# Designed miniproteins, single chains, continued (4): the designs that were tried, part 90

Each design is a single chain, and the fold is of that chain. pLDDT is the mean over its residues in the fold that is shown.

## One batch from the design tools (miniprotein)

Design m15120
Fold by ESMFold2-Fast:
Structure m15120 (fold): chain A 86 residues (1-86)
Amino acid sequence: GDETKLGVLVREGRLDEAAELLVKLTGISRETARRIIDLALEMVAEGKSIEEITEVVAERLVREGGISENKARSIAWYLALGAALA
């Protein structure tokens, strides 16, 4: 689905397209979406686990997008996985 595509785009370094898809999934601004993606990549560079990245990203998606915790966690997990495989 779209969440799986988000992970693939992040893994491939297609970060503007990943931000556009994250906007579509959450309704957050493009600028905020890109900052969240950049945060996930930064956390990977710092040696954070996929689980830690998922928790931080999901919390930000709930705060910024007003989406449910379940939806935020699903999106965040695919984003974190894509970032870790980049």
Scores: mean pLDDT 87

Design m15121
Fold by ESMFold2-Fast:
Structure m15121 (fold): chain A 66 residues (1-66)
Amino acid sequence: SELDRLDAEAAELMRRLQEAREAGDREKAVSISKELLRVMLRRAELTGDERLARQVQEQLAQLEAG
């Protein structure tokens, strides 16, 4: 299902994020964090989790603002 695909993508992004953090690559960690948040937002929208969707949107806005 689409939800299963998003969960698999999130798991892969979480692993890549950990690798970037362990390597001290701040720019890559921020980039992957934004990708992960977009996946989480899409997942929240598909499941109707309005509270999670709002929290993720706020977090994305904060990262985009710098």
Scores: mean pLDDT 85

Design m15122
Fold by ESMFold2-Fast:
Structure m15122 (fold): chain A 91 residues (1-91)
Amino acid sequence: GAAEAAELARRGAEAAREGGLRGDVSKAVGGALLAMGGGLTGALQGGGGWEGAEEAARGGNEAMMGGLRGDEEEAERGEREGAEGGERAAA
Protein backbone atom coordinates (compact mmCIF):
# COMPACT_ATOMS: atom_id res chain seq x y z
CA GLY A 1 0.00 0.00 0.00
CA ALA A 2 0.94 3.67 0.16
CA ALA A 3 2.65 3.27 3.58
CA GLU A 4 4.81 0.44 2.19
CA ALA A 5 5.77 2.66 -0.77
CA ALA A 6 6.83 5.44 1.65
CA GLU A 7 8.95 2.88 3.57
CA LEU A 8 10.54 1.76 0.27
CA ALA A 9 11.47 5.39 -0.54
CA ARG A 10 12.97 5.83 2.97
CA ARG A 11 15.00 2.60 2.71
CA GLY A 12 16.13 3.50 -0.80
CA ALA A 13 17.34 6.95 0.27
CA GLU A 14 19.17 5.40 3.26
CA ALA A 15 20.83 2.79 1.00
CA ALA A 16 21.83 5.54 -1.47
CA ARG A 17 23.53 7.53 1.32
CA GLU A 18 25.23 4.48 2.93
CA GLY A 19 26.32 2.99 -0.40
CA GLY A 20 27.60 6.35 -1.68
CA LEU A 21 29.61 7.10 1.46
CA ARG A 22 31.17 3.59 1.35
CA GLY A 23 31.99 3.85 -2.36
CA ASP A 24 29.55 0.99 -3.08
CA VAL A 25 28.27 2.28 -6.42
CA SER A 26 25.78 -0.60 -6.91
CA LYS A 27 24.18 0.02 -3.50
CA ALA A 28 24.16 3.80 -4.03
CA VAL A 29 22.51 3.58 -7.48
CA GLY A 30 20.11 0.84 -6.34
CA GLY A 31 19.10 2.94 -3.33
CA ALA A 32 18.44 6.02 -5.48
CA LEU A 33 16.29 3.93 -7.85
CA LEU A 34 14.36 2.46 -4.88
CA ALA A 35 13.69 5.98 -3.52
CA MET A 36 12.32 7.01 -6.94
CA GLY A 37 10.24 3.81 -7.22
CA GLY A 38 8.84 4.24 -3.71
CA GLY A 39 7.90 7.87 -4.42
CA LEU A 40 6.20 7.01 -7.72
CA THR A 41 4.33 4.04 -6.22
CA GLY A 42 3.24 6.18 -3.24
CA ALA A 43 1.91 8.90 -5.56
CA LEU A 44 -0.06 6.32 -7.58
CA GLN A 45 -1.52 4.50 -4.54
CA GLY A 46 -1.81 7.44 -2.13
CA GLY A 47 -3.01 11.03 -2.57
CA GLY A 48 0.11 13.19 -2.18
CA GLY A 49 0.76 13.32 -5.91
CA TRP A 50 3.70 14.05 -8.19
CA GLU A 51 5.47 16.69 -6.06
CA GLY A 52 6.27 14.13 -3.34
CA ALA A 53 7.41 11.60 -5.95
CA GLU A 54 9.73 14.23 -7.51
CA GLU A 55 11.12 15.10 -4.05
CA ALA A 56 11.75 11.39 -3.26
CA ALA A 57 13.63 10.93 -6.57
CA ARG A 58 15.65 14.14 -6.10
CA GLY A 59 16.51 13.21 -2.50
CA GLY A 60 17.66 9.73 -3.49
CA ASN A 61 19.87 11.18 -6.23
CA GLU A 62 21.33 13.80 -3.84
CA ALA A 63 22.04 11.10 -1.21
CA MET A 64 23.80 8.97 -3.85
CA MET A 65 25.84 11.81 -5.43
CA GLY A 66 26.67 13.48 -2.11
CA GLY A 67 27.77 10.12 -0.68
CA LEU A 68 29.91 9.27 -3.71
CA ARG A 69 31.62 12.68 -3.46
CA GLY A 70 32.26 12.17 0.29
CA ASP A 71 29.91 15.05 1.17
CA GLU A 72 28.28 13.62 4.29
CA GLU A 73 26.03 16.68 4.85
CA GLU A 74 24.67 16.53 1.27
CA ALA A 75 24.18 12.76 1.55
CA GLU A 76 22.23 13.18 4.82
CA ARG A 77 20.09 15.99 3.33
CA GLY A 78 19.32 13.77 0.33
CA GLU A 79 18.32 10.88 2.62
CA ARG A 80 15.93 13.16 4.57
CA GLU A 81 14.47 14.67 1.36
CA GLY A 82 13.94 11.20 -0.15
CA ALA A 83 12.16 9.92 2.96
CA GLU A 84 10.00 13.07 3.34
CA GLY A 85 9.15 13.04 -0.37
CA GLY A 86 8.06 9.40 -0.11
CA GLU A 87 5.79 10.20 2.85
CA ARG A 88 4.33 13.22 0.99
CA ALA A 89 3.69 11.14 -2.15
CA ALA A 90 1.93 8.45 -0.08
CA ALA A 91 -0.26 10.95 1.83
Scores: mean pLDDT 86

Design m15123
Fold by ESMFold2-Fast:
Parts: C-alpha cells; sequence; structure tokens
Structure m15123 (fold): chain A 88 residues (1-88)
C-alpha cells in the first residue's frame, strides 16, 4: 500500500537525520526535511520511493556545490539503508 510506503519513508528519513545530526526530530521537522530534500533533488516523493524500492539512491544534480552533494549522498545512503530495514 502507498500509505505504508510513505510511513516507511518518513521513518527512514527520521532515523537517518537522527544518526547524521545526533539529535531527535519531531514529525513536523521530518516532513519539512523530506520536502527540502525533494526540492534539492528535483524529485517527487513517488520518484524517490521508486528509487529506494529498487535499492538505489537517486541522482544528485550536478550543479550543486560539492560539499552539498557529499552531504546529500551520505544522507540518501542512510535513508536507503533504513528504508530497506523497515520494509524487510
Amino acid sequence: EMEELRKALLEAVKKALSKFYGKEYSEEEVEKALEMLLIQLELTEEQLLEALLKGEIPEIPDYLDEGVKEVLRKLLEEIRKYFQEIIG
């Protein structure tokens, strides 16, 4: 079900952010972080879910600063890891 996949995505993002920044995130903060991530990647939530279901991380836009690309890549790898653990 799409609702279960969205729930898994939000949980994966929450776990990835908590690990990456070493702090607890509220549901509102996680939703905003996902929205900002999608904007930076120029993706819809559905496109991100499709990539994660295939065990892939989405392509990061070439025009972003190298430091931003590295942070996004590491964050996406953590999100992918937790997403795979959640969906089993």
Scores: mean pLDDT 83

Design m15124
Fold by ESMFold2-Fast:
Structure m15124 (fold): chain A 104 residues (1-104)
Amino acid sequence: AADAELEAELARYEAELTKKVNDWLNQKIKEDPSKKEEYEKLAKQAIEKGLAYRRRVLTLRRDDPEALEEWERQRKYMDALFKGPKDLVKFIEEEEKRREEEAA
């Protein structure tokens, strides 16, 4: 029961994250098609990193109860970054700007 609930939570999180990132990506590509490849790379990295981090936290909290508070704090931080469309867009736009500044 508990394992099925955690797997369902992870799958739901993946679906929500993927939808929000793809919605942002589609709008940004429409606004500036010249940056399509860059936006697609940012979207892919955001999804992959977010999912990998959430999976790791869910796995570690089962095997390492001593680290539970630290991992839950990190999980809450990551969940907050991807919780709403405004926070997600701001995070991705800040990463895009940072990458442009580093590439310049």
Scores: mean pLDDT 66

Design m15125
Fold by ESMFold2-Fast:
Structure m15125 (fold): chain A 93 residues (1-93)
Amino acid sequence: EEEVERWAELLKRSIDNAEKLIEQIKKETGDEEKVERYREILLDVFATLTFLSREEAEEMVEAYKNGDDEKLREIARRGLENWDRVMERARAA
């Protein structure tokens, strides 16, 4: 649980930083298509680095925006479980 809480905090900071970056691009570019393209790229990167599906990464961003800490922790826990499975498989090889 403590590891899940720490991971959830790091994910919240990462999402906040990404949203600030998107807002900055929006202010500087004014191009909605370009902003959406960068948002999609960041979402794909986030999913890959957190061992989540693209769909789960989207749910996590929505949970963060809605202040749904419980759902965010649930998705964070899932990512950590996926990481543990990858590590265990590597040790077994």
Scores: mean pLDDT 79

Design m15126
Fold by ESMFold2-Fast:
Structure m15126 (fold): chain A 74 residues (1-74)
Amino acid sequence: SMEERLARLLELMKHGSLEEQERAAVELYTLTLDGRLPLERARAVFDEAAAHLDAATRAVLERVVEQLEATLAA
């Protein structure tokens, strides 16, 4: 289900390695690019995860999601 998938992605972004966190963020926004998830929902899930991250990790992942959001806006 989408609910189970979003819960898994949230868990990976909160507690995974940096590589797993980046992959989870990409997967989350790919669901939006594929029309399977509203952008506002993707942002909400990412923001929830980001609240649990240190500043350095958050900065890396924010750059990744900013690039993906720019692609969605084009």
Scores: mean pLDDT 86

Design m15127
Fold by ESMFold2-Fast:
Structure m15127 (fold): chain A 71 residues (1-71)
Amino acid sequence: MPKNKRSLFASLVSGASIRAISDGIEPGEKNVERAKEIATELLGEEVEIDAKDVPGENILEEAYEWAKKRL
């Protein structure tokens, strides 16, 4: 698979994670679950998210950096 598509998807998931945190979901496993729900809603189809595809430590910084790169 082209890495570019995976990176764009990671950016979307990171953005969804930011939204989840804004909704009061702290970083961690619950954040991954919420990010999956939001990403599925945004994409209009069910999505499988691996924990490795979601930034673990600096999720806010990573999400902003990836979003900035794509805009």
Scores: mean pLDDT 54

Design m15128
Fold by ESMFold2-Fast:
Structure m15128 (fold): chain A 99 residues (1-99)
Amino acid sequence: MYYVMVEFKGPLTLEEAETIAEILVKRKDDIESVTIGDTNLEAAEYIAEKLREAGIKATVVPGTNTLNVRTKSREAAEELGKELEENIPNVKNVRVLEF
């Protein structure tokens, strides 16, 4: 089981939330679930709503600036992590983990 674990430098803006939602929805067939932790609840709820509309299971956990994506494969995890790091300047680190 593969996870992309993203830590942000700070709370997401709505513009960053829109970009994240677009990236995740584009990759929906490779994604099993998403957990969004954000101190900006509006941004976190925006991402969760867009993911749920696309058929992706999404959970909001307030109080952290993190994104955890469960993917179907290691290749999907690595590609998603790279795309998030390249497109979201607020990304502090990206980790790909196998469990």
Scores: mean pLDDT 86

Design m15129
Fold by ESMFold2-Fast:
Structure m15129 (fold): chain A 90 residues (1-90)
Amino acid sequence: MKSLAEIMKELQKIILETLNKANEENKDIEKDKELQKELGKKIIELAKENGFSEEDIEEIREIFEDYIEGKISFNEAVTKIAEIIEKFMS
């Protein structure tokens, strides 16, 4: 299992890669539902690979569903996911 620092670094890498892809394709991640879904899927896979509980994975999924539906901002979604990762590793 990766350390908290390693998981947070990998989360940041996933986010950066998705933002770079959006920029290369001249897309706005806030408006592109497919990029939002891809980002969510990658983060859920990261959580599964690092042994997160089913409850934590469900919470991450719900956060992404809220983000995709426009209920929360990108920054709020990222903050909430980071909090779940920190709680799991604490």
Scores: mean pLDDT 79

Design m15130
Fold by ESMFold2-Fast:
Structure m15130 (fold): chain A 62 residues (1-62)
Amino acid sequence: SASTAALLAAIAAHEAREVIEELGLEEGKRVLDRMLARVSALYPEAAAEVRAAIDAVVAEAS
């Protein structure tokens, strides 16, 4: 559902900030790629929103 996609995107944005802060951008990107792959497999309806949220955080950190 749209609500589920929005919630997962918000969680992904928070996790992306934490991961990049802890590991740095290069290593953080590797971890986030794995997270996105898993989310896409489990919640394909949310994949686009989660990807957009992660990409936005990565762009801000770059």
Scores: mean pLDDT 84

Design m15131
Fold by ESMFold2-Fast:
Structure m15131 (fold): chain A 80 residues (1-80)
Amino acid sequence: MELPIDELEERVEKLINEAKELMKTATPQAKSLLESALNYVNELRELAKQADEKTRRYLLQKAVDILESAIEQAKKLNAL
């Protein structure tokens, strides 16, 4: 099921905020991973603004996937 673009953007924003909060207590390795993910997601969001609806959905979904993966990996690194 496809989320509306506005809900998908809200999901990205929530994940960005979660990543930023996690960075405050992260190990150097986890912080580096989160910073790289945030930079890539910012690039995807800028591309999405200029894209057609189908490509915009794809790019925003990729941003969600990247942030969820990076947050999960950072939590594992912080647990070590």
Scores: mean pLDDT 83

Design m15132
Fold by ESMFold2-Fast:
Structure m15132 (fold): chain A 79 residues (1-79)
Amino acid sequence: MSPVEALERALRAAIEHIRALAEEGRLEEAKRAAEEAIAQLEAAKEEVRRELDPETAERAVALLERAEEELRALLEEIE
């Protein structure tokens, strides 16, 4: 499994988990988890640009940015 494939699976699992919390009515936990995830994704974008080759970093950053958009949309639905 490539780093990009592993990242994509991890991001999908995290988003699905947070969405499940929100659907269950655990809005406080879902909001906190989403806010923490967004902060981690922003830090990860900088690390990815430093550690990976430019082509792989660009693909990874695109995945991270997409995940951030989904999490921000979830936060809006919760609020």
Scores: mean pLDDT 81

Design m15133
Fold by ESMFold2-Fast:
Structure m15133 (fold): chain A 71 residues (1-71)
Amino acid sequence: DAEEMAREVARRVVEERADQIPASIRDDVLAAAEAQAYRVIKETKDTKPLEEQRRLAEEAARAVVDSALAG
């Protein structure tokens, strides 16, 4: 399930950097990371193996966290 994979990837990425994310924006960052991970998985589902989909989703989630922390 693409939604479950996106949720798992986003949660893991946000948890890895939880100490750097202010509590006030944590839920917003998690939701944004999950949405971007889901989009990437949906766009690559027919062209990439599952492991590559997961990696690309993880990169997308990290980019969301990086953008949020950069201000």
Scores: mean pLDDT 82

Design m15134
Fold by ESMFold2-Fast:
Structure m15134 (fold): chain A 87 residues (1-87)
Amino acid sequence: MTTVVITGTFPVSREAFSADGALMDVKVINSDKDFEVEGRLTLRPDGTLVIEAEVKGVDPSTLQAVVGALEHTGIQEKTFGPSKVIK
């Protein structure tokens, strides 16, 4: 099993979130793949969404599933950072 950490910064519509600077926890469970994605969403006052997510129980080839989950947040535009292993 491989743990992959993903970070991304996204310009978003404020209508997607109820408060500026809100910290929200995101958890996605994919029963088909038996994996779990956990992360944090922080909406900054300038309308920038910062996403940091950790993927557990997957191999590196399933990274696309995590990217798809992040896209499902209602983000208007996105830029994904490179995957990292937290040390």
Scores: mean pLDDT 50

Design m15135
Fold by ESMFold2-Fast:
Structure m15135 (fold): chain A 82 residues (1-82)
Amino acid sequence: EEIRKKLEELLTPEQAERFLEVIDRIKNAKSVEELDKAMAEAAKLGYEMRKQGVSDEDLETVGKIVKEAYEEALKRLKENEK
């Protein structure tokens, strides 16, 4: 809920939904391969949003949200390896 509100402050509703979909895939990744694929999609979305006129400052803020989700997912996957 908080992530959705932050994204909607920086992006259009359509852009926010696309990033939320990718963030959900990052959080629910079952393997490092799935996590890497989701991160590649996040990077591609960032590039597309820049081309649509989203500022570098706003994209940096979105990138921090994505990175936080990535770090949480990576920690979860590492814990499963004992």
Scores: mean pLDDT 81

Design m15136
Fold by ESMFold2-Fast:
Structure m15136 (fold): chain A 58 residues (1-58)
Amino acid sequence: MASKKFVETFGKLSGEARRALLDTFGTVENILKATQKQLSSVPGIGPKKAKELIEASK
């Protein structure tokens, strides 16, 4: 369901950042629906990584 670019970007995140995203949103589908503001609030996700995830999810 996620694009190839999203999977690649998500895989390049640290293990801590990936766990924090899943802990915050519960599922990959919820991460894909999250806003840049919501993503950047997650521990280990900065504004740059939040932008990359948003761009890769669309």
Scores: mean pLDDT 77

Design m15137
Fold by ESMFold2-Fast:
Structure m15137 (fold): chain A 68 residues (1-68)
Amino acid sequence: SLMEQLKKAMDEFLANSTPEIAARLNKLYAEVMAQSDPAQREQIRALLDKTVEELLAKERARRAAARG
């Protein structure tokens, strides 16, 4: 499904944040949002928020390791 493709793209972006992966993620996000009802859109936003928090946590851990 498009939701599974979006989740996979978010995982790929979290692993390797390149402009090319970001562009693909944006395209999938737009497609899923266009085809989703309001409840599904809220689920998509929650998934995005979780991914952003994981990315920020990884960056904080990386900075802490670099200082040690």
Scores: mean pLDDT 75

Design m15138
Fold by ESMFold2-Fast:
Structure m15138 (fold): chain A 95 residues (1-95)
Amino acid sequence: SEIEEEIIKLINELKELVDRYEQAKAAGDRDAYLQLKREIMNVLAKIQSLIDKIEDPELKEKIRELLRQVVRAMLADNFDEVKKLLDEIIKLVKE
């Protein structure tokens, strides 16, 4: 569906932003990682809004739970887990 395609697009954008955030944070570039964190939060909000439009209630709830795990992993700076969870969301949406 168009909604599922847009979710995949935003998740791929989020993966790129997370990689840049990880790199900026490792480099100690505070201005860069704070700006990237703001952009990440904006993309997460867009994904959440699109998830609310998914017609399949089981798929919707599975993606919501994975997105909650993504947020928790991001707060823990567990970037490997964030990327793994984002890939899992893409796989679910493509089914």
Scores: mean pLDDT 86

Design m15139
Fold by ESMFold2-Fast:
Structure m15139 (fold): chain A 79 residues (1-79)
Amino acid sequence: MITPAELLLRLASVPDEEKRRELARKVAQILGFTEEEADELARYVLDDPSLPVERRARITRKLLSVPEEKLQEAAKVLD
């Protein structure tokens, strides 16, 4: 079972920043995120200090609304 927090942690733990950004965008696509939300997710997992707290909260809320089945599909991208 994968939680939104675990998915975020796994993405943030990808050592290569370019690969981390690419995987974050691919995950966002699987989750049905918009291009803006995909960019925000990528910036979140890169620990981008320019990403406002409100945008981090928005992505967290969006992830919490995602069905577990979609979180599982997205997690497979990280394997």
Scores: mean pLDDT 81

Design m15140
Fold by ESMFold2-Fast:
Structure m15140 (fold): chain A 112 residues (1-112)
Amino acid sequence: SKVEELKKILDEFIDRLAAVETPEELQRVRNEAKERIKKILSDEEADVFIDFLDGLTLIVRLAREGKLTVEQAVEGMRRLADTLADRYGLTEEQKKVLDEAIERVAERLRAR
């Protein structure tokens, strides 16, 4: 299904975010995930997840630079998800996809 493919793209994106260290590599990983999402979703549906990828990439970068604690990064990701849910009128299924992705990022940040 499109939801399963989307979850796979997000999982691979998060795994790759954990592995890369330079801003250039972060941008490449973000761009690759965006292009994959655009191939499976409509433009309207893709915009939500693209904004989510951009927000996650920024928060992870700030956490790695020591500008956010792990707790501040997790709170920032939750606020991002709430903002996107309100802005785009997300379904419960879409909210669950964002929540699962946030938990995976949180686990990776706590493991460092």
Scores: mean pLDDT 84

Design m15141
Fold by ESMFold2-Fast:
Structure m15141 (fold): chain A 61 residues (1-61)
Amino acid sequence: APSAVDLLKAKAEEILPHLPPEEQARFRELMAKVDAGDWDALEEFSRELARALTRLSQQAA
């Protein structure tokens, strides 16, 4: 079964093409740190993902 981390990464990959290049680079950096076992980076990644999803939802309205 996929882990919570795998699900968060899948959602980030889904939305990346719809984000500005600067924000895409930030998500790529955070995902690399999480893959290296940096659990503090996982919290930051989750917060950034939530912010991006909220922003995309507001732009679509």
Scores: mean pLDDT 78

Design m15142
Fold by ESMFold2-Fast:
Structure m15142 (fold): chain A 65 residues (1-65)
Amino acid sequence: GSLSELKMILKVARKERFSDREKIVKALRAKVAGNEAALNLLEAIGKSQSEEEFHKRLQELEKLL
């Protein structure tokens, strides 16, 4: 997938419906394959313990891409 597609998914996840961290991890895993930093951050997103931590890690992933 393209970086623009990934950034669009991350914006939707941040603003509205994608509070389900497991669904975000599953959707993005293939698109960031081969990028170790992005894969590690994606795993951390899945392990988030709060909504604030989840959104912070999503923002970090968006900046990394």
Scores: mean pLDDT 70

Design m15143
Fold by ESMFold2-Fast:
Structure m15143 (fold): chain A 68 residues (1-68)
Amino acid sequence: VDEKEVYEALLAMAIALGDFETAARIAEQAVKEGLPLDKDLIEQMIKRAREAGDEETAKRLEEIYKKL
């Protein structure tokens, strides 16, 4: 299994659990390793974090999005 697939699966699980902080950390690590994450997935995470009132996580995800 590609490293990207592993990270995307972990991201999906964190989102399903409503754990946006963990999702942001996973996405940040994937970017550090040079893995091309799906921009649409990151956009969805940003929207959900903002809807939950988590501006800190939303900003972290925006920085990740800029690197993709």
Scores: mean pLDDT 77

Design m15144
Fold by ESMFold2-Fast:
Structure m15144 (fold): chain A 87 residues (1-87)
Amino acid sequence: MSQRYQQISDIYRQQGNDVSSLSYLGRSYDLQGNYLLAGDYYQRAGDLALSRGDNDSASTLYRRASDSYRRAGNLDRSRQLQQLSDQ
């Protein structure tokens, strides 16, 4: 299951869609229970979306990163990403 999301991520990267690639990696790690890596990839996807002016995608991705960090027990990082998602 997780390997399929990594393959989809590679396809989006080949199409120049790094945001989708990173978000699918985040989803892959969430499914594996690796919530720290999932949060990191969702945050990177959000940062990239924000840099391209896609505030709606960035907000959604920061919220996903916040949820992943909360599940990992990193409450400080979760709160930081929650604040970014509310912009």
Scores: mean pLDDT 79

Design m15145
Fold by ESMFold2-Fast:
Structure m15145 (fold): chain A 72 residues (1-72)
Amino acid sequence: MEEELEKLKKEAEEYLKKAGELSEESSRIGKYMEENKEKLSPEERRELIMESADKSVQAILYTSKALSLLKK
């Protein structure tokens, strides 16, 4: 039982690390858009917003997977 819990914790930590990386990438895109808002075309802004949103959704999904492992 202990060894299985340690394995689940490790898998959860890996998912949380991935979620953190994706959240940080999303935040960096947001900062880049704010710093360059006058230089970006409407189409470039839309692509950056979509990329940031996609990374945020993926981060939520990885966090959900980690929490699901810990609830079992």
Scores: mean pLDDT 82

Design m15146
Fold by ESMFold2-Fast:
Structure m15146 (fold): chain A 89 residues (1-89)
Amino acid sequence: MLDDAVQLLDEADRLLREGRIDAALEKLIEAGMLALTLKNVNDRQFVQRRMEELLERVQAQPISDFRSQVLLGVVELMLGVLNLLLKKS
């Protein structure tokens, strides 16, 4: 549900402030997965905007480990899918 996705986004924000990039990206992936199940376009747009904002903050930090690079790629793909769903709604 939207509230669950918001909680995951808030947790990702907290983890980013703590410098836990890997864990933050995992929470963003979970939020993205929930967003893909949301039927309401406005709810999907809300989650997408929050994910984009948090992803920009992740990209501003040094990402050198392979795992975080892979997780970042997955988040970018999820945002791409959400954007396509918004255009076809």
Scores: mean pLDDT 80

Design m15147
Fold by ESMFold2-Fast:
Structure m15147 (fold): chain A 104 residues (1-104)
Amino acid sequence: SPMELTKILLLMAAAVTTAWVLLTAPLSEEEKRREAESMLALMDDVIARMKALGADQDKIDQLQAIRDQMRALFAQGLSRENLARMLALAEEAQKIVMEMVKEM
């Protein structure tokens, strides 16, 4: 359990770092797409692991809503405005995950 919680926090940190790289690094459109897909996969992995640990359903629903918003932004396009919004959403998800981990 403590090792799994640490892994979840590291996966969430990786998602936030990827969102920051997407916003700040001089990436090609193909590189942006690959990194955004990796970030969304990290979010899915965090949600799946939190569910497996029996995390609070209300918090899981919040994380899923954030992930769905990130997917909608990805579908609209990886503009600077959408990348900035994705970073804000990733940071919000990290705060929720940190709060959930402390309550477990």
Scores: mean pLDDT 90

Design m15148
Fold by ESMFold2-Fast:
Structure m15148 (fold): chain A 105 residues (1-105)
Amino acid sequence: SIEELTARIELINQVVKEIFNDPKLRDFIDGKITLSEEEREKLIKKVEELKKKAEELGDEELVKALDIAIEGLRKQDPELLKEAQKMVLERSIELGVELLKEAVL
């Protein structure tokens, strides 16, 4: 239980670091730049690899968020990427609360 929660938290931190803290993705989400095809394909590949890890951990909510991120990258839609980012943030908070319940209750 604690080990599974820790693995999910570590993965979501990796998603934030490798995807949503990418400076080009942040600038694209903020409407400051357009991503090249090569940049989009590279980001999609990273998201697909992280989605596979989320599936292996059974984190269905993170899988849904990463699917929306892939769709946003494929469609070049910053609003879908904002939705995915919000879902990742909400999931991160939920996992943190569940870890506190398991560790202190």
Scores: mean pLDDT 87

Design m15149
Fold by ESMFold2-Fast:
Structure m15149 (fold): chain A 91 residues (1-91)
Amino acid sequence: MVLSPEELARRRAAGAELAAIASEHKDATFDDVVDAILRAAEATGDEEMRADAEAARADLSDFDSLYAAQIRFIEAAVEGNEAALEAARRL
């Protein structure tokens, strides 16, 4: 799928905002991050994001579920889901 230059710029801006939020919350725990993803899943109704985040919470060594949940969260925020960005801002 071909992204327009405007869409690429918007996604880069969203990614930069997420990186800035992460930098501001360097003391955030694993639980804080999972809670933020679960809030985003609840707000968006994304059942796969919720399932992956719950799996990561249940098994802290399940990095595959953690990465899947984080990727879904980032994709939602980058694609313009304001509820996902708001959940990140509340980290």
Scores: mean pLDDT 70

Design m15150
Fold by ESMFold2-Fast:
Structure m15150 (fold): chain A 89 residues (1-89)
Amino acid sequence: HHMKEQREKEIRERVPELAEKFGLTPEEVIRYARDAETLPELQDLPLEVQVKALKFWDENNYQLVSAEELVERLGVSPETAERIKAALE
């Protein structure tokens, strides 16, 4: 369907820039993007935020973090940080 096709296009077009921006391989960016698709709370967030959040989660050894720390580490709004925290619990 068009929404899934648009998502696939966005991932393919943005993988090189996000890999460079976050110091990831293209394969890692794709993996984080796919993992975000299994977490409904992250689906409404921009792809860049999804990848950044899951990279941070992986770097933190999958440990729970505060919404305040997510605001500081990811540079997202408090509202977005609460959504990310809910997704990763």
Scores: mean pLDDT 76

Design m15151
Fold by ESMFold2-Fast:
Structure m15151 (fold): chain A 74 residues (1-74)
Amino acid sequence: GAMELAEKGLRYGMEGLRAASAGKSEEALRLAEKGIELANKAIELAPNDLEVQMLAGVAALAAGVAAALARRKG
């Protein structure tokens, strides 16, 4: 359900952060994009579920940081 999408989004966001810290910018951007996609789908499925929104928010933050770090290459 929505919670599983939020959890999967967080996993992609965290993997994106690891890829970005390793200098794998293209992989980090791809993982971040997938993390944000899954976080958005979770919110769309459960817009009034605070727990889903909180987890999806953390997933989006992790993915956003990963993307920002990856883009530091220029």
Scores: mean pLDDT 85

Design m15152
Fold by ESMFold2-Fast:
Structure m15152 (fold): chain A 75 residues (1-75)
Amino acid sequence: GLEELAEEFRRRAERIERELPELREYAEELRRIAETILGADREERSELRFRALDIEAEVARYEEERRRKEKEEKE
């Protein structure tokens, strides 16, 4: 449900704060989306979901680059 989606965004924000403090602003925005989506209209929920996907894509790319760099340095 919507509450489950908000919880997932909140967990992802917590993970970013813990593992990728450089991306704190993305974590803060995901938390804001998680809180806002619970009271948003259907159309606004779709827009918030698209924004969350954009943030998650940027975070995933950063994580991939970081892991690749760490692997090259430690091998």
Scores: mean pLDDT 79

Design m15153
Fold by ESMFold2-Fast:
Structure m15153 (fold): chain A 82 residues (1-82)
Amino acid sequence: SELSKKLQEQIRKAKEELRKKSPIIFKELEKAGKRSAEITKKYNAIADTLDPQGQLKATSKAFSEMADAVGEAVDRGLEKMK
């Protein structure tokens, strides 16, 4: 859709701006992205064996681990900028 194209363009602009202003933080966030993919794969492997309540708990835990990974990546990027 046209709205989706506009959103993709805004995301692209934001990524390019972040890469130019803070390439160190951007690089650390790319590493966090790979870690998040591994966490997602791990939880998806067990999700199909869980009941709906178990799936919600697993999803919540996965999101918490992903949030921690992103936070750690930002902290590492900021530390490297000192």
Scores: mean pLDDT 70

Design m15154
Fold by ESMFold2-Fast:
Structure m15154 (fold): chain A 111 residues (1-111)
Amino acid sequence: SELLEYLRKKMEEAKESELEKALELALEVIDELKDKLEDSEEARKLAGELMETLAKLGLPSEYLQKLLAHAYEIDANNSALVAGLLVLASHVGAPEELIERALEEIEKALE
């Protein structure tokens, strides 16, 4: 999957980046994928779980607010939001199990 490889590349770049750059990469991913992913109830639940996990790992609320505001403004669905959240999750070192579950949903959401 070319789009899944694109997402994995952005996630890897975010691991090596400062937080501001990781946010820029997350916003870029939402922009690129918003029209390429089908929405789902599972993506909605994963977005919530990722946001809670990122907050618990100490991601400042301002970064989540910026990501959510951007997704809302461009009418991105939950699957595109999950893709952007995965970039931030990679930066903060979220649990691999959660990352892999979210990546599996993105793969299923690809048109």
Scores: mean pLDDT 89

